Designed miniproteins, single chains, continued (3). Designs and how they scored, part 3

Each design is a single chain, and the fold is of that chain. pLDDT is the mean over its residues in the fold that is shown.

## One batch from the design tools (miniprotein)

Design m8074
Fold by ESMFold2-Fast:
Structure m8074 (fold): chain A 106 residues (1-106)
Amino acid sequence: AELSPEEARLVSEINRAGGAILAGDAEAAREHLEELVELILESEDPATVRFGFGALLALARLARDLGHEASAEAAEEAFRRLGEAVADDPEKAALWEAVRAEAAAA
């Protein structure tokens, strides 16, 4: 699939966060997770926003599976903060809740 420049930038930061988690670098992971939060909040494309929400939960699960508690908590907190930040946007709030519900059912 061909990615837009916005999607490509988001995927790049997801890969950087994942790489930091795999390396056990909690500080680097937190910095890339903060960048992901900014990219998701800047996006006006619902598909990109939904993908970003899902990626944060996937990164949290990766960190949990590896026993990297600090990185897992950082990713989970980033996802929670995004839910609060988009609460006044009905479309983004609905996407956040859909992703949360899907993760809870997995």
Scores: mean pLDDT 85

Design m8075
Fold by ESMFold2-Fast:
Formats: sequence, structure tokens, C-alpha cells
Structure m8075 (fold): chain A 68 residues (1-68)
Amino acid sequence: SDMALLDRLALAVAELAREHGAELRSLSVEEIVERLKRLMGLEEPSAEEEELLRSIATVIRNREAPEA
């Protein structure tokens, strides 16, 4: 279920925030995606899952600098 994937993603995001805090903004989108995949145990994501993770990683990276 997509809802199960979103729940796992929410937990992974919370764990990244706990571990790295403000340093998440300094990571590249690719680095955030790789950490999310690892935390979620997502070894072979679909193209749609990859795009979702990249979108979330972009939001995480830019959350404290929304335009720059």
C-alpha cells in the first residue's frame, strides 16, 4: 500500500532529523535519498518511489531556505 510506504517514509524522515538536524540542509538531494532508502530498507525502488524520495529530499534540504 502507498500508505504503508508513506508511513515508513515519515519514520525515516523523523530519524534523519533526529540524527542530523540542521545538517540535513547541507546534504545533497542524492545523499538524502540514499539515507532514506537505507532507513526504509528500500533496495530496489520503482521509478515512482525514486521520484517521491527525491521530492521529499528536496523539501528537507530546502526547508530552512525555501527560495535560496
Scores: mean pLDDT 73

Design m8076
Fold by ESMFold2-Fast:
Structure m8076 (fold): chain A 95 residues (1-95)
Amino acid sequence: SSQVQQDLQDSYNQVQNMRDMAIYSGAPQSFIDRVQNIINTLQTGIDQNDYQTAYQSLQDIQNMIPQVGQITGNPQFIRDTQQTIQRSIQSIQNS
């Protein structure tokens, strides 16, 4: 649905912002590479309308959020990221 696609695009944009914040905050290259691989998988899921692949990518990002919080030290950004990802997960589950 158009709503699922919009919610997934919002999560894609937010996860890219999360990667950029982690880079700015001096995250290790191995961490950045891991985030980038998940972003690439999420993009593929969105482009192919493969909601299972998109769902798995969002779960993988959720598992990385605590480490992003430690790296960036920005609690509001972490809350916004969690809410955006949870919205996408809910949208897929209700589709």
Scores: mean pLDDT 88

Design m8077
Fold by ESMFold2-Fast:
Structure m8077 (fold): chain A 92 residues (1-92)
Amino acid sequence: SERERQKAARTTALGLLLAAGEWALEHDLPDEELRNIARAIVELVEEMLEEGLVDEENRPLVERALRAAIELAERVGDEELVERARELLERL
């Protein structure tokens, strides 16, 4: 179904962003790169929730990605992005 294709695509993209974020933290990438990855994770999860694409199968990955986004946003001092990620985590 179209929904299953969208879920698979978004879940794959989220996994790649999580990997990028973890790599960026390990290699001390510039604050702008950390912020961009955190924002991308938050925006993708917001879209997935709006479209009803978070389920029992992908929820653990979504939780991990949001926690990574919180760590990235906290490291760059982006309090608004931290709050957005925390609110999304509470909606799971």
Scores: mean pLDDT 89

Design m8078
Fold by ESMFold2-Fast:
Structure m8078 (fold): chain A 75 residues (1-75)
Amino acid sequence: SKEEEIKRLEEEIKRLEEEIEKLEKELEKLREKLKTATGEEKEELEKKILELEIEIGLKRIELGVLKTILRKLKE
């Protein structure tokens, strides 16, 4: 039913928001470590930061799509 679809989307949105928050906290910690890192450690941290930024960006796009679908379903 439409009501079950709305509930499922709301639960999915909530999970995705929580995942984004966790990844943003991890990103902040890695950025802090990067301030004192040198050589190979710096290169590895820069790579991890880039990968996390991409993952967060993709999840934010997904979140925007899901929120748009939910809005349209609620009319």
Scores: mean pLDDT 89

Design m8079
Fold by ESMFold2-Fast:
Structure m8079 (fold): chain A 61 residues (1-61)
Amino acid sequence: SMEELLEGIRRGDEEARRRLRELEFERYREAFLKLGYPEEEAERLAERFTETVLEVEERLK
């Protein structure tokens, strides 16, 4: 579940971070595509937002 992945990240679990990164990237990519962004720009934006989310979760630990 998402809560289990977030808890793993808070504990410093590298595998949980990788799994959450993949899931968040796909979610953001799809969201930006639905908003009308070109595929290339949607992927770039998804990468930036995924990194931001992971940094925030790590900082809140």
Scores: mean pLDDT 75

Design m8080
Fold by ESMFold2-Fast:
Structure m8080 (fold): chain A 72 residues (1-72)
Amino acid sequence: DLKKKIAELAKEALEAVLAGDLEKAREYVEKALLLINPNATKEQIDAAFDELVAASDEELREDIERLEEFLA
């Protein structure tokens, strides 16, 4: 299902940020955004990625828990 695929990519992006793998995190953000909006611009993808990187480790962990609840 599209919603679950987006949630899985979002979770992978958050986990990649926590691991310090920013290149991989950006790739997952791009894949997730393009599934939501196939016409998403580089600027929109970069903005979403920058917002993710600016989040605290606590916020990222909480978001991962929410995504895991959705995927269960």
Scores: mean pLDDT 85

Design m8081
Fold by ESMFold2-Fast:
Structure m8081 (fold): chain A 68 residues (1-68)
Amino acid sequence: HMSQEEKVFAEFQKLVDKINEQKLSVEEIEKKLKEFLKKLENDPNVSQETKDMAKDMIKQILAYYKSK
């Protein structure tokens, strides 16, 4: 059975793959990443450590797309 942390990372990877596939604007990318983060923060089954790590990864990815 996949752990909660593994599930979160798998969902994040799927989101990044979809973003790259769809050639979205920076605004749409930011919107999707913020929606993912809000969903994650509202999930009581996800540890604070996993949430904090996901927040950091989202900030890094968003900075990357904004640098283009």
Scores: mean pLDDT 78

Design m8082
Fold by ESMFold2-Fast:
Structure m8082 (fold): chain A 84 residues (1-84)
Amino acid sequence: MELEKELEEALKELAEAAGEFKKTLLELEDKLSQEQVDKGRQKLGEVIEKVKEALEKGSLEEAKKVAEEAKKKLLEATEELKKA
């Protein structure tokens, strides 16, 4: 049960990070090249797909780890977008 709560919390934090990434991408869309926008959208999709795959495997420990790594990658991607 503890691990289930930790996974739920990690998924919530991931959703917040994904929301921030999408908002940043939208706000910078007119300042970014089409290639940068496309790469950002692709990276977001790849991150979501990895989390979905981990959840489908039924391993709560693995799903939590993938969600935490996904959150970190999205926060790093958001920071990189702001530097562009």
Scores: mean pLDDT 77

Design m8083
Fold by ESMFold2-Fast:
Structure m8083 (fold): chain A 87 residues (1-87)
Amino acid sequence: SEVEPLIEQLKDPDEAVRLEAARRLGEIGDPRAVEPLLEVLQSSKESEEVRRAAAEALGRIGDPRALPYLRTLEDEELRRLALEGIA
């Protein structure tokens, strides 16, 4: 499936590739992407842009497994939008 290559692209050395992978995983909405996107969201080594894209993708997927993590986001507007996607 197209989900597996995109999950691997979340670890690409190119930030633009990681951003596009997160966006496409959110668009596809496959729950197999939830745990990989949560790893990106929680990574202290990741850029703010890629972590933001992961949060938005988790909101679009709508899987409630992301709820505890999305509730801890410091960006109030991003937190609200992502949580509304799950609710």
Scores: mean pLDDT 81

Design m8084
Fold by ESMFold2-Fast:
Structure m8084 (fold): chain A 57 residues (1-57)
Amino acid sequence: MEKIEKALQKVREILKKYLPDAKSFEEAEEGYKKLPVEQQNKLTEDIEKALKEIFEE
């Protein structure tokens, strides 16, 4: 599988974990802004770690 496709799927999984009610990217953006700062930081860190692991392979 292409690394880009794997990265997009992993990002969607992380977004769904923190923002399960978001049905679109726009809803995810609005939901992210409403999260506590600590949850925003965790979401960002999870995405960064996932992307690093996929692209460093």
Scores: mean pLDDT 76

Design m8085
Fold by ESMFold2-Fast:
Structure m8085 (fold): chain A 87 residues (1-87)
Amino acid sequence: SASQQAGIAIVNKKTDELVKRALELGDFELAKRIQQLGEAAKSKVKDEKEGRLYARTLELDYLYQTGEISPEEALARLAAFRRELAG
């Protein structure tokens, strides 16, 4: 319960941050995409570690959609983060 609430809070904070950045860029479609992905992530979060993983996934999707990283780089960074979280 408390761990799940912490995970949801982490996803909410990252979603709000990325939506704000997308709106500042004038990219309303990207803002909508982030909001939808954030809502889907919150419905699946079971604990704080999953919240951190989903927040990182949202951040990497944002960087890919804005052209800052390649799809291959996004997948590599996500795989590394998953291994770190697993221990």
Scores: mean pLDDT 88

Design m8086
Fold by ESMFold2-Fast:
Structure m8086 (fold): chain A 92 residues (1-92)
Amino acid sequence: GREAAGILIDTIRQLLSLGAEVRVSLEGNAVVIEVRNLNEEGIKILEETKKQLEKLGAKVELEIEGDHAVLRVEGLNAEGQAAVVLSAIGEQ
């Protein structure tokens, strides 16, 4: 299966391709992905990402309010966290 970091990087790229605005931050041992300008397709991508990450044993919290979402993921190692952050910066 895909690694958690790889899933998140792919998710960020898909959301950006749909015109969403993505910010990534670290909160302790969690990767926090804040998404704005979401459409229905972006919401479905986030819901599928949550399911895939949970199958890998990650702890995932997804909050969606209108066109704004916050995805919080615990269970990535430090290298995985860094890869997600660097990918988000490189795509912006």
Scores: mean pLDDT 80

Design m8087
Fold by ESMFold2-Fast:
Structure m8087 (fold): chain A 59 residues (1-59)
Amino acid sequence: GLDYARQNIQKGDLIIAPGSSLAQQIRQVAPDSYISDPNTSDVDSIINSINPTRIYIFN
C-alpha cells in the first residue's frame, strides 16, 4: 500500500499508478520519483529509459 511505498520509495524509483487521481496521491508521497500512468504513458519506454532500481505497481 501507500505506507509501504512511502517508506521504501527513493529518488529515481519508478511508480506505476493507473488513473490520474492515484498518480496524484503518489506524487504527494514521492515527488522525486518517476510516476507513470499506464493508461496515458508508454510504460515500457519509460522503464527502458530510466532503468529504475525499483518499480512499484499499484492497483
Scores: mean pLDDT 72

Design m8089
Fold by ESMFold2-Fast:
Structure m8089 (fold): chain A 75 residues (1-75)
Amino acid sequence: SEVEELLEEFKEELDEIRREAVEKGLSIDEIEDLLNRKLAEQVAEARKRLSPAEVAELLRELQKHINELLAELEA
């Protein structure tokens, strides 16, 4: 589905953010700012292409993956 495709694309972006965070020694605050910008951009694009229900599903999954990445980087 288009929701699953957008989710996989976002997961790839999260992997890039993880690499950059490690390589550059980014703070958690800097990582959160970057993640929030990427989330806002992805949601804005999804709203143009998906139904409100699909946007809600995507947003839930995106937030889950963001939380998992932040927990990993805080360890």
Scores: mean pLDDT 81

Design m8090
Fold by ESMFold2-Fast:
Structure m8090 (fold): chain A 70 residues (1-70)
Amino acid sequence: HMEKLDKASQLAADLYKELVKAKSPEEREKIIQRAKDKLVNELGLSEEEANALITMAEKGVEDGKNPPTP
C-alpha cells in the first residue's frame, strides 16, 4: 500500500514537472496519457485513482500560474 502510494506520488511529481514545461495542449495530452498508462498498468491503480492524481497535478499547474487574488 505505502510503497504504491510513494511511487504514485513520484509519478505525479514528474507529471507536474513535465506539464509545467509543456508548451502546447497536444504535448500536455501526450504527457497525461503516458502518466495515466504508467499509473494504471505499472502501479495497478484504478482509472479513477489515476485520473484523480492527474487532475491534482493539472490543478497545481493552473493554480501556480494564476493564483487567486485576495
Scores: mean pLDDT 71

Design m8091
Fold by ESMFold2-Fast:
Structure m8091 (fold): chain A 95 residues (1-95)
Amino acid sequence: SIEKALERAERLAREAEERGDRESAATYLTHVGLLYSLLGKDEKAAEYFERAVELDPRDAMAWLMLAGTYDRLGKKEKAKEYLDKALALFEEARA
């Protein structure tokens, strides 16, 4: 179930944070955000994506997910800002 997937991702994020693994924690928080997004809970999804980019500001996919979430919430200016950040990171990763 999605609920069990959320519980697992939250636990894995906590365990990663406890061991100081910020990148793994950010990845698991992004998974939590994605699961909330699939449930149509965009405000909750945004909270988790914001936490993920705080822990790993170079995760282009997390910035992209955050941009899409803000776009769905009607916050178009922030959505564009976060999209531009994601695209810049994707371009850097290809170089």
Scores: mean pLDDT 87

Design m8092
Fold by ESMFold2-Fast:
Structure m8092 (fold): chain A 71 residues (1-71)
Amino acid sequence: SEEIKKKLEEQKAQLEADTSAKLATVHAILRENMGDTPELQAELAMIDESSQRQLDKEFKKLEEEAKKLLG
């Protein structure tokens, strides 16, 4: 059970790190192309919100799979 918990935590941490790295890249590209505008801030906010919702869904799936393995 401890091994399953450790793997779950590692998978969550990796997914969060990967998501953050991708968001940083997307943010940089958008800033370069749009400049410092209200439209940029709106776009960044929408992307961040969508990414957070997707991350939350993936975390829930990982947690449910871990629970099945634990009994």
Scores: mean pLDDT 84

Design m8093
Fold by ESMFold2-Fast:
Structure m8093 (fold): chain A 62 residues (1-62)
Amino acid sequence: SLAERARELLARAEELLRQGRLEEAGKYVDMAGVYAALADDEELVRRARELAERLKELGFQP
């Protein structure tokens, strides 16, 4: 499902963030946000937004 895909992408983004791979993490967060929105899953959309904000706080900007 789209929601399952979003969860997989978020999990990968979280792993990349822990590794300090901010640019790659940002790409996965962006993809996860798209899938979460298509799935109409408010919790997954919120999680993607929270990770995007965390990346910005760590100094990453597109």
Scores: mean pLDDT 84

Design m8094
Fold by ESMFold2-Fast:
Structure m8094 (fold): chain A 58 residues (1-58)
Amino acid sequence: MKKLLQKLLDRIKKGEEELAKVFGEELAREIGDALKSMIFSVEMIETGLSREEIEELV
């Protein structure tokens, strides 16, 4: 799970960089933050860990 979570976060970061080229940095950041929060929320539900504990694993 840890490795997959980190891969997803890396993909979100790369997606933000690509979106920033088209839509601008602020919108890209907002989209990336929303996706990241969703990913952490799903992982928290599946694992029972807090966001801080999940961030330590990544």
Scores: mean pLDDT 75

Design m8095
Fold by ESMFold2-Fast:
Structure m8095 (fold): chain A 96 residues (1-96)
Amino acid sequence: GEAAEKAKEEAKKAEEYAKKGDGKMAGLEASDAAYYASLAADKGDGKEANEAAKRAALAATEAAKKGGDMSLATGGAIAAIGAAFHAALKAGIPAL
């Protein structure tokens, strides 16, 4: 659905900013991906939401390691990890 597509779009943006070392933008986009992934999971797109949220979490984590805005990157990673677990539970898949 629309929320799942937005989650994927924001996760892709988080990955692009992480590649540039922009922790602030990677964290903000990961937080947006988490928001849309949670909405998508509640609408039945839990598998796609989980995959998007996991990508966003990894991107924000990598951005935090590169020494950008570590606070926003870490916050985005935590939000995306939470959304991935939520989506996994909604889809009935392992949240490992």
Scores: mean pLDDT 83

Design m8096
Fold by ESMFold2-Fast:
Structure m8096 (fold): chain A 69 residues (1-69)
Amino acid sequence: ANEDAKKSAEAAAKAAAEGDSAAATTGMYHFRLLSDNEEAKKYGLLGAEAGKAGDSKKAAEYARLAREA
């Protein structure tokens, strides 16, 4: 269960680093849905919103924080 969430967060972080805000946003929404940790869900939502706003650096940072939660 947690492997899929981490994989989604890693894919989102990679997409954000490459400037692909749409892929970053999708990955963080998947991470939020798959995670059973409230802190991870919070960072997943923030990362998705940053990606949706086109802020790839913020999306990558929140993806990292979500993986650490």
Scores: mean pLDDT 70

Design m8097
Fold by ESMFold2-Fast:
Structure m8097 (fold): chain A 78 residues (1-78)
Amino acid sequence: MSTEERIEELRRAAEEALERGDLVSAAESYNDLGNVLAQSGQNQEAIQYYTKSAELAKQAGDDDLQQQSLQNKQKVQS
């Protein structure tokens, strides 16, 4: 799977999760999107998706996922 195919897959997964009201799955997909973008050097875009992941995880009450997304965000900002 190419980076572009992986990004499209994760974007679709996040959209489908949001349509179902599954905030945890949407947050996981956004965190994975951030990881793929960070690995490809797209740090600013990665920061945006880590931020979205952390916000959704907070809304869902998933503290572990919120902390993971915030830590990942910090790594690409440094």
Scores: mean pLDDT 87

Design m8098
Fold by ESMFold2-Fast:
Structure m8098 (fold): chain A 86 residues (1-86)
Amino acid sequence: SAAEAAARARATLDGLLAQIEEHKDNPEEVKRIYEVGLEAARALRAEADRWAAQGHPEIATVLRQMADDLEEAVKKAYEEALKKIK
């Protein structure tokens, strides 16, 4: 359901941000975590497209916003982690 998708997206974001903070001194691991975040955002957008095709554009809009928010948050965390690696 859309509520389950939203809960999974939030849990995924919280987990990814925690992993980036834990591994911030490891650029290879931080990049891997960022790529997992991008894949999660793509999966949410694909799910949104399926909901739109089934006549639920309101659900699609919410899922697309969550995908954008997840991608932006994980990108910001990735970029901030890279600035601290010297």
Scores: mean pLDDT 82

Design m8099
Fold by ESMFold2-Fast:
Structure m8099 (fold): chain A 86 residues (1-86)
Amino acid sequence: MEELLEGVENAIAGIKAASDNPSYLWSLVRSILNLKKKSTDPEVLEKIDEALKLAESRLTPEQFELVRAAIEDPEKAFEIAKKLEK
């Protein structure tokens, strides 16, 4: 469980280095979605929520909105990613 959360945190740390790279944000989103689909354990889901709070503190508002939107609606996130991609 801790190892799964570390993967998400490492992705967040990488995004901080490439603040306007939507492909890295998309990688983080896919990791979170995969964890949510595979885990039925509420405690693991709570750890994923903590990872999202960490992302909010380390990402720009635009990047965090992309991550949040992609988790809720992948199609909408793709449109946001196009706007952030340079």
Scores: mean pLDDT 61

Design m8100
Fold by ESMFold2-Fast:
Structure m8100 (fold): chain A 86 residues (1-86)
Amino acid sequence: AERARLDELLRRAEAEIRAALGPDARVRGSLVRTAAGRDAVELEFDAAFAERIGSDPELARRFAAVLAEVAAELRAAFPDLLVTEA
């Protein structure tokens, strides 16, 4: 149940990012175990999307805002969850 809920939230977060930033905004979330034994969500960025962020200050600003919102939603549901970038 908990894993299914996390997966649903990750799929929703991916859809929310694409809706806010465009169809090429591909950020993949996966659940990983850190060396310290903590659960973490690792966000993996599409290389083409990362290049677009580097070239567009307005897109970079929107991306930062959307990521902050997504991270807050994930932490609200799972308070001990870390959010990291891969």
Scores: mean pLDDT 72

Design m8101
Fold by ESMFold2-Fast:
Structure m8101 (fold): chain A 75 residues (1-75)
Amino acid sequence: MPSLQEQEDAILQLLLLFLRRETDEELKEEMIKLAEEAVRALLAGDWEKARKLVEEMVELIKKHLPDLEIPKLEL
């Protein structure tokens, strides 16, 4: 199982990857919100909620940036 630091770093890398490619401010705000909620869930020990939020982040990236390579995230 990845450490909390590794899981947080993975969420932040996914967020930064999206923010570097996306120009829509509303989508950026949505991604930031999902990342914040995912990190809060991890810190609270709610790994199922964190996993769900990370899956939503990945789906948002796939929907709006379909050609972007997404790093594998395991929670």
Scores: mean pLDDT 74

Design m8102
Fold by ESMFold2-Fast:
Structure m8102 (fold): chain A 78 residues (1-78)
Amino acid sequence: SAMAAELEALRAEAAALSERHEAGRASPQEILDMARRVAEALLEQAKRNAKKYGLDLEEIEKQLERELAEVEELVARL
C-alpha cells in the first residue's frame, strides 16, 4: 500500500540521516524530530482518508508506533 511504501521511505531516510550524522551533518535529535513529524503526518493523512478508503487506523497507528520505536533505538545507538 502507499502507506507501507511511505513507512519504508521513512526508514530509509532515517538510515540515511544516521549516516549523515556520523559524517557530522545531522544530529540525533534532528533524525528523531523528522521521524516523529513524518509519522504524525502519515497518521493524519490516514485518518483523513479512513472512511473513503476503508483504512484500518488501529493497524496503521500500531505500525507507525513500531517504526518510530525502531528509529528511536537506532538513534539511541548513535
Scores: mean pLDDT 72

Design m8103
Fold by ESMFold2-Fast:
Structure m8103 (fold): chain A 66 residues (1-66)
Amino acid sequence: MKIGGGGAGDTYAIAIQEGDEITIQFFKTKEEARAAFQELIDKYGPDALSEEASAAAQAAAAKAAA
């Protein structure tokens, strides 16, 4: 699994990539997003970080914030 996070304005998102599938979870606070992201890092390790997943999370947050 790969994970990434992003935020735009007051919208924050986490992307979870399983193969070719990317699932986006939205958060309204930075604190909630950070807590969820840290749990994923603790579970899957920092090697699970992905630039592709982070870009997907950032794009989703930007779209939701607009």
Scores: mean pLDDT 80

Design m8104
Fold by ESMFold2-Fast:
Structure m8104 (fold): chain A 113 residues (1-113)
Amino acid sequence: MLTPLEQRLVDEALAVVPEKYRPIVKEVVEMMKQLTPEQRELVLAALGALTNAFWALREGTSPENIERAEQALDIARFILDQLKAAGVPDEVIEKLEKLIDFAREELERARQA
């Protein structure tokens, strides 16, 4: 079961992430319920970084917002390495990698100017 703080972070991610990617976020959330508290903290950190990337792109396509999205994706990638070291199941890691790839696609669309 998720703690109230973990649920709040999940709700924030679901509110910010584009509707088309929410099913993958929900799959990650369902899978994280079976993880240890330490593993859940790392998954939530990765989701938080992804949420920051999508939030930056949602605010606009200024150079500052593009840079913030890039930095957030770099942080998410770094956290994936920590998830692997912490023994998080490959299926969870693969879904988070897909979300990073989708965020990168949104970032490349933002660079259309």
Scores: mean pLDDT 85

Design m8105
Fold by ESMFold2-Fast:
Structure m8105 (fold): chain A 74 residues (1-74)
Amino acid sequence: AEERRELIRRAAEAIIEQVENPDNAEAAAAIEELGRVLPEAVVRLAQAAAMNPGTKELTEENRERVERVAEELI
């Protein structure tokens, strides 16, 4: 339970970082690794982040969606 919670939280943070900074190789690598361990969770988190990716201002809305989905997955 604790381990799954920590992995989902890390995946959510990495996906938010990748959306805010597409050149963040560390975030991209974390998403790839976590996607191998928790593929369904990472897909759902990525889908939440993909809603309205376009401006720095809109990434805050995407962050709220990713955090909500992470809570649902825990």
Scores: mean pLDDT 71

Design m8106
Fold by ESMFold2-Fast:
Structure m8106 (fold): chain A 58 residues (1-58)
Amino acid sequence: AEPAWTDLEVDGERVGQLYVDPARAERRWLTVGTASEEQVAAIRERLAAIGMTVTLVE
């Protein structure tokens, strides 16, 4: 499988992108362009609930 970026939307607005490398669980990066601290926390909690740990970039 190939690494891919997926657009993330919160409240109907695109707030960032998630990078996932299916061959390397450590290579999961979350990039947020315009998001509040609350939105970032909510995204990370939802991802953690499905077993996905991410590194916030910028």
Scores: mean pLDDT 69

Design m8107
Fold by ESMFold2-Fast:
Structure m8107 (fold): chain A 93 residues (1-93)
Amino acid sequence: MDLQAEIAALEEELAKDPNNAALHRMLGLLYLNLGEYEKALEYFDKALALDPNDYVTWLAKGYAYEKLGKLEKAKEYYEKAEEILREKEEAAK
């Protein structure tokens, strides 16, 4: 599966640069596309530990919880993403 090969390549890249938030986010999104929601969440948590202001990763985390049927938790993370986006928009003024 081409997607699985892409995941393997990114995991090798991450082993060389373990503190790269973008690589953790990309791996999370690939696992999300495979329907491996719990594994996607592990990568999103690592990405957010490195870059807590990435509202896109908060949105993706919310979506993963929604797919797992944890709607209240999904709502919490969607609200966090909206909060970060608002703060970013205010800072740009």
Scores: mean pLDDT 84

Design m8108
Fold by ESMFold2-Fast:
Structure m8108 (fold): chain A 57 residues (1-57)
Amino acid sequence: AEAEAAALAAAGGRAARAGDAETMKQLGVQSGEVLGGHGGRAVAGAAIAEGDRTAAA
């Protein structure tokens, strides 16, 4: 969905810009797994909801 696509892109970019070492690390290591195992949107969406959305909003 458009919200999921936006959240995925925002979470990834925000994690890098915000300096969220923990989130960046998890997103980075799951980059390979995302394609085959997770989808990335769930990880990115959770990150934006927990930190980026609440903290950056």
Scores: mean pLDDT 53

Design m8109
Fold by ESMFold2-Fast:
Structure m8109 (fold): chain A 77 residues (1-77)
Amino acid sequence: SLPSREELLARLEEEIERARREGREDLLTWLELLKLALEKGMSLEEILEMLEEIREEAKGDVEKFRELVREKVEELK
């Protein structure tokens, strides 16, 4: 069975804290985007579509991908 939205948010908060402790800044930003999307009521399908759009716009450019993820975090705040 799939975890509830509340359980997913709790697990994301644990992963965010772990990423912060390990200094994994790119992972931290990504996890913050996922948490914000879930808090805004986005479905898993909508989150996957958002990820695919970011990937397509970045066109394999890692720095562009990071920029787009950060921009999306700011948009969802």
Scores: mean pLDDT 77

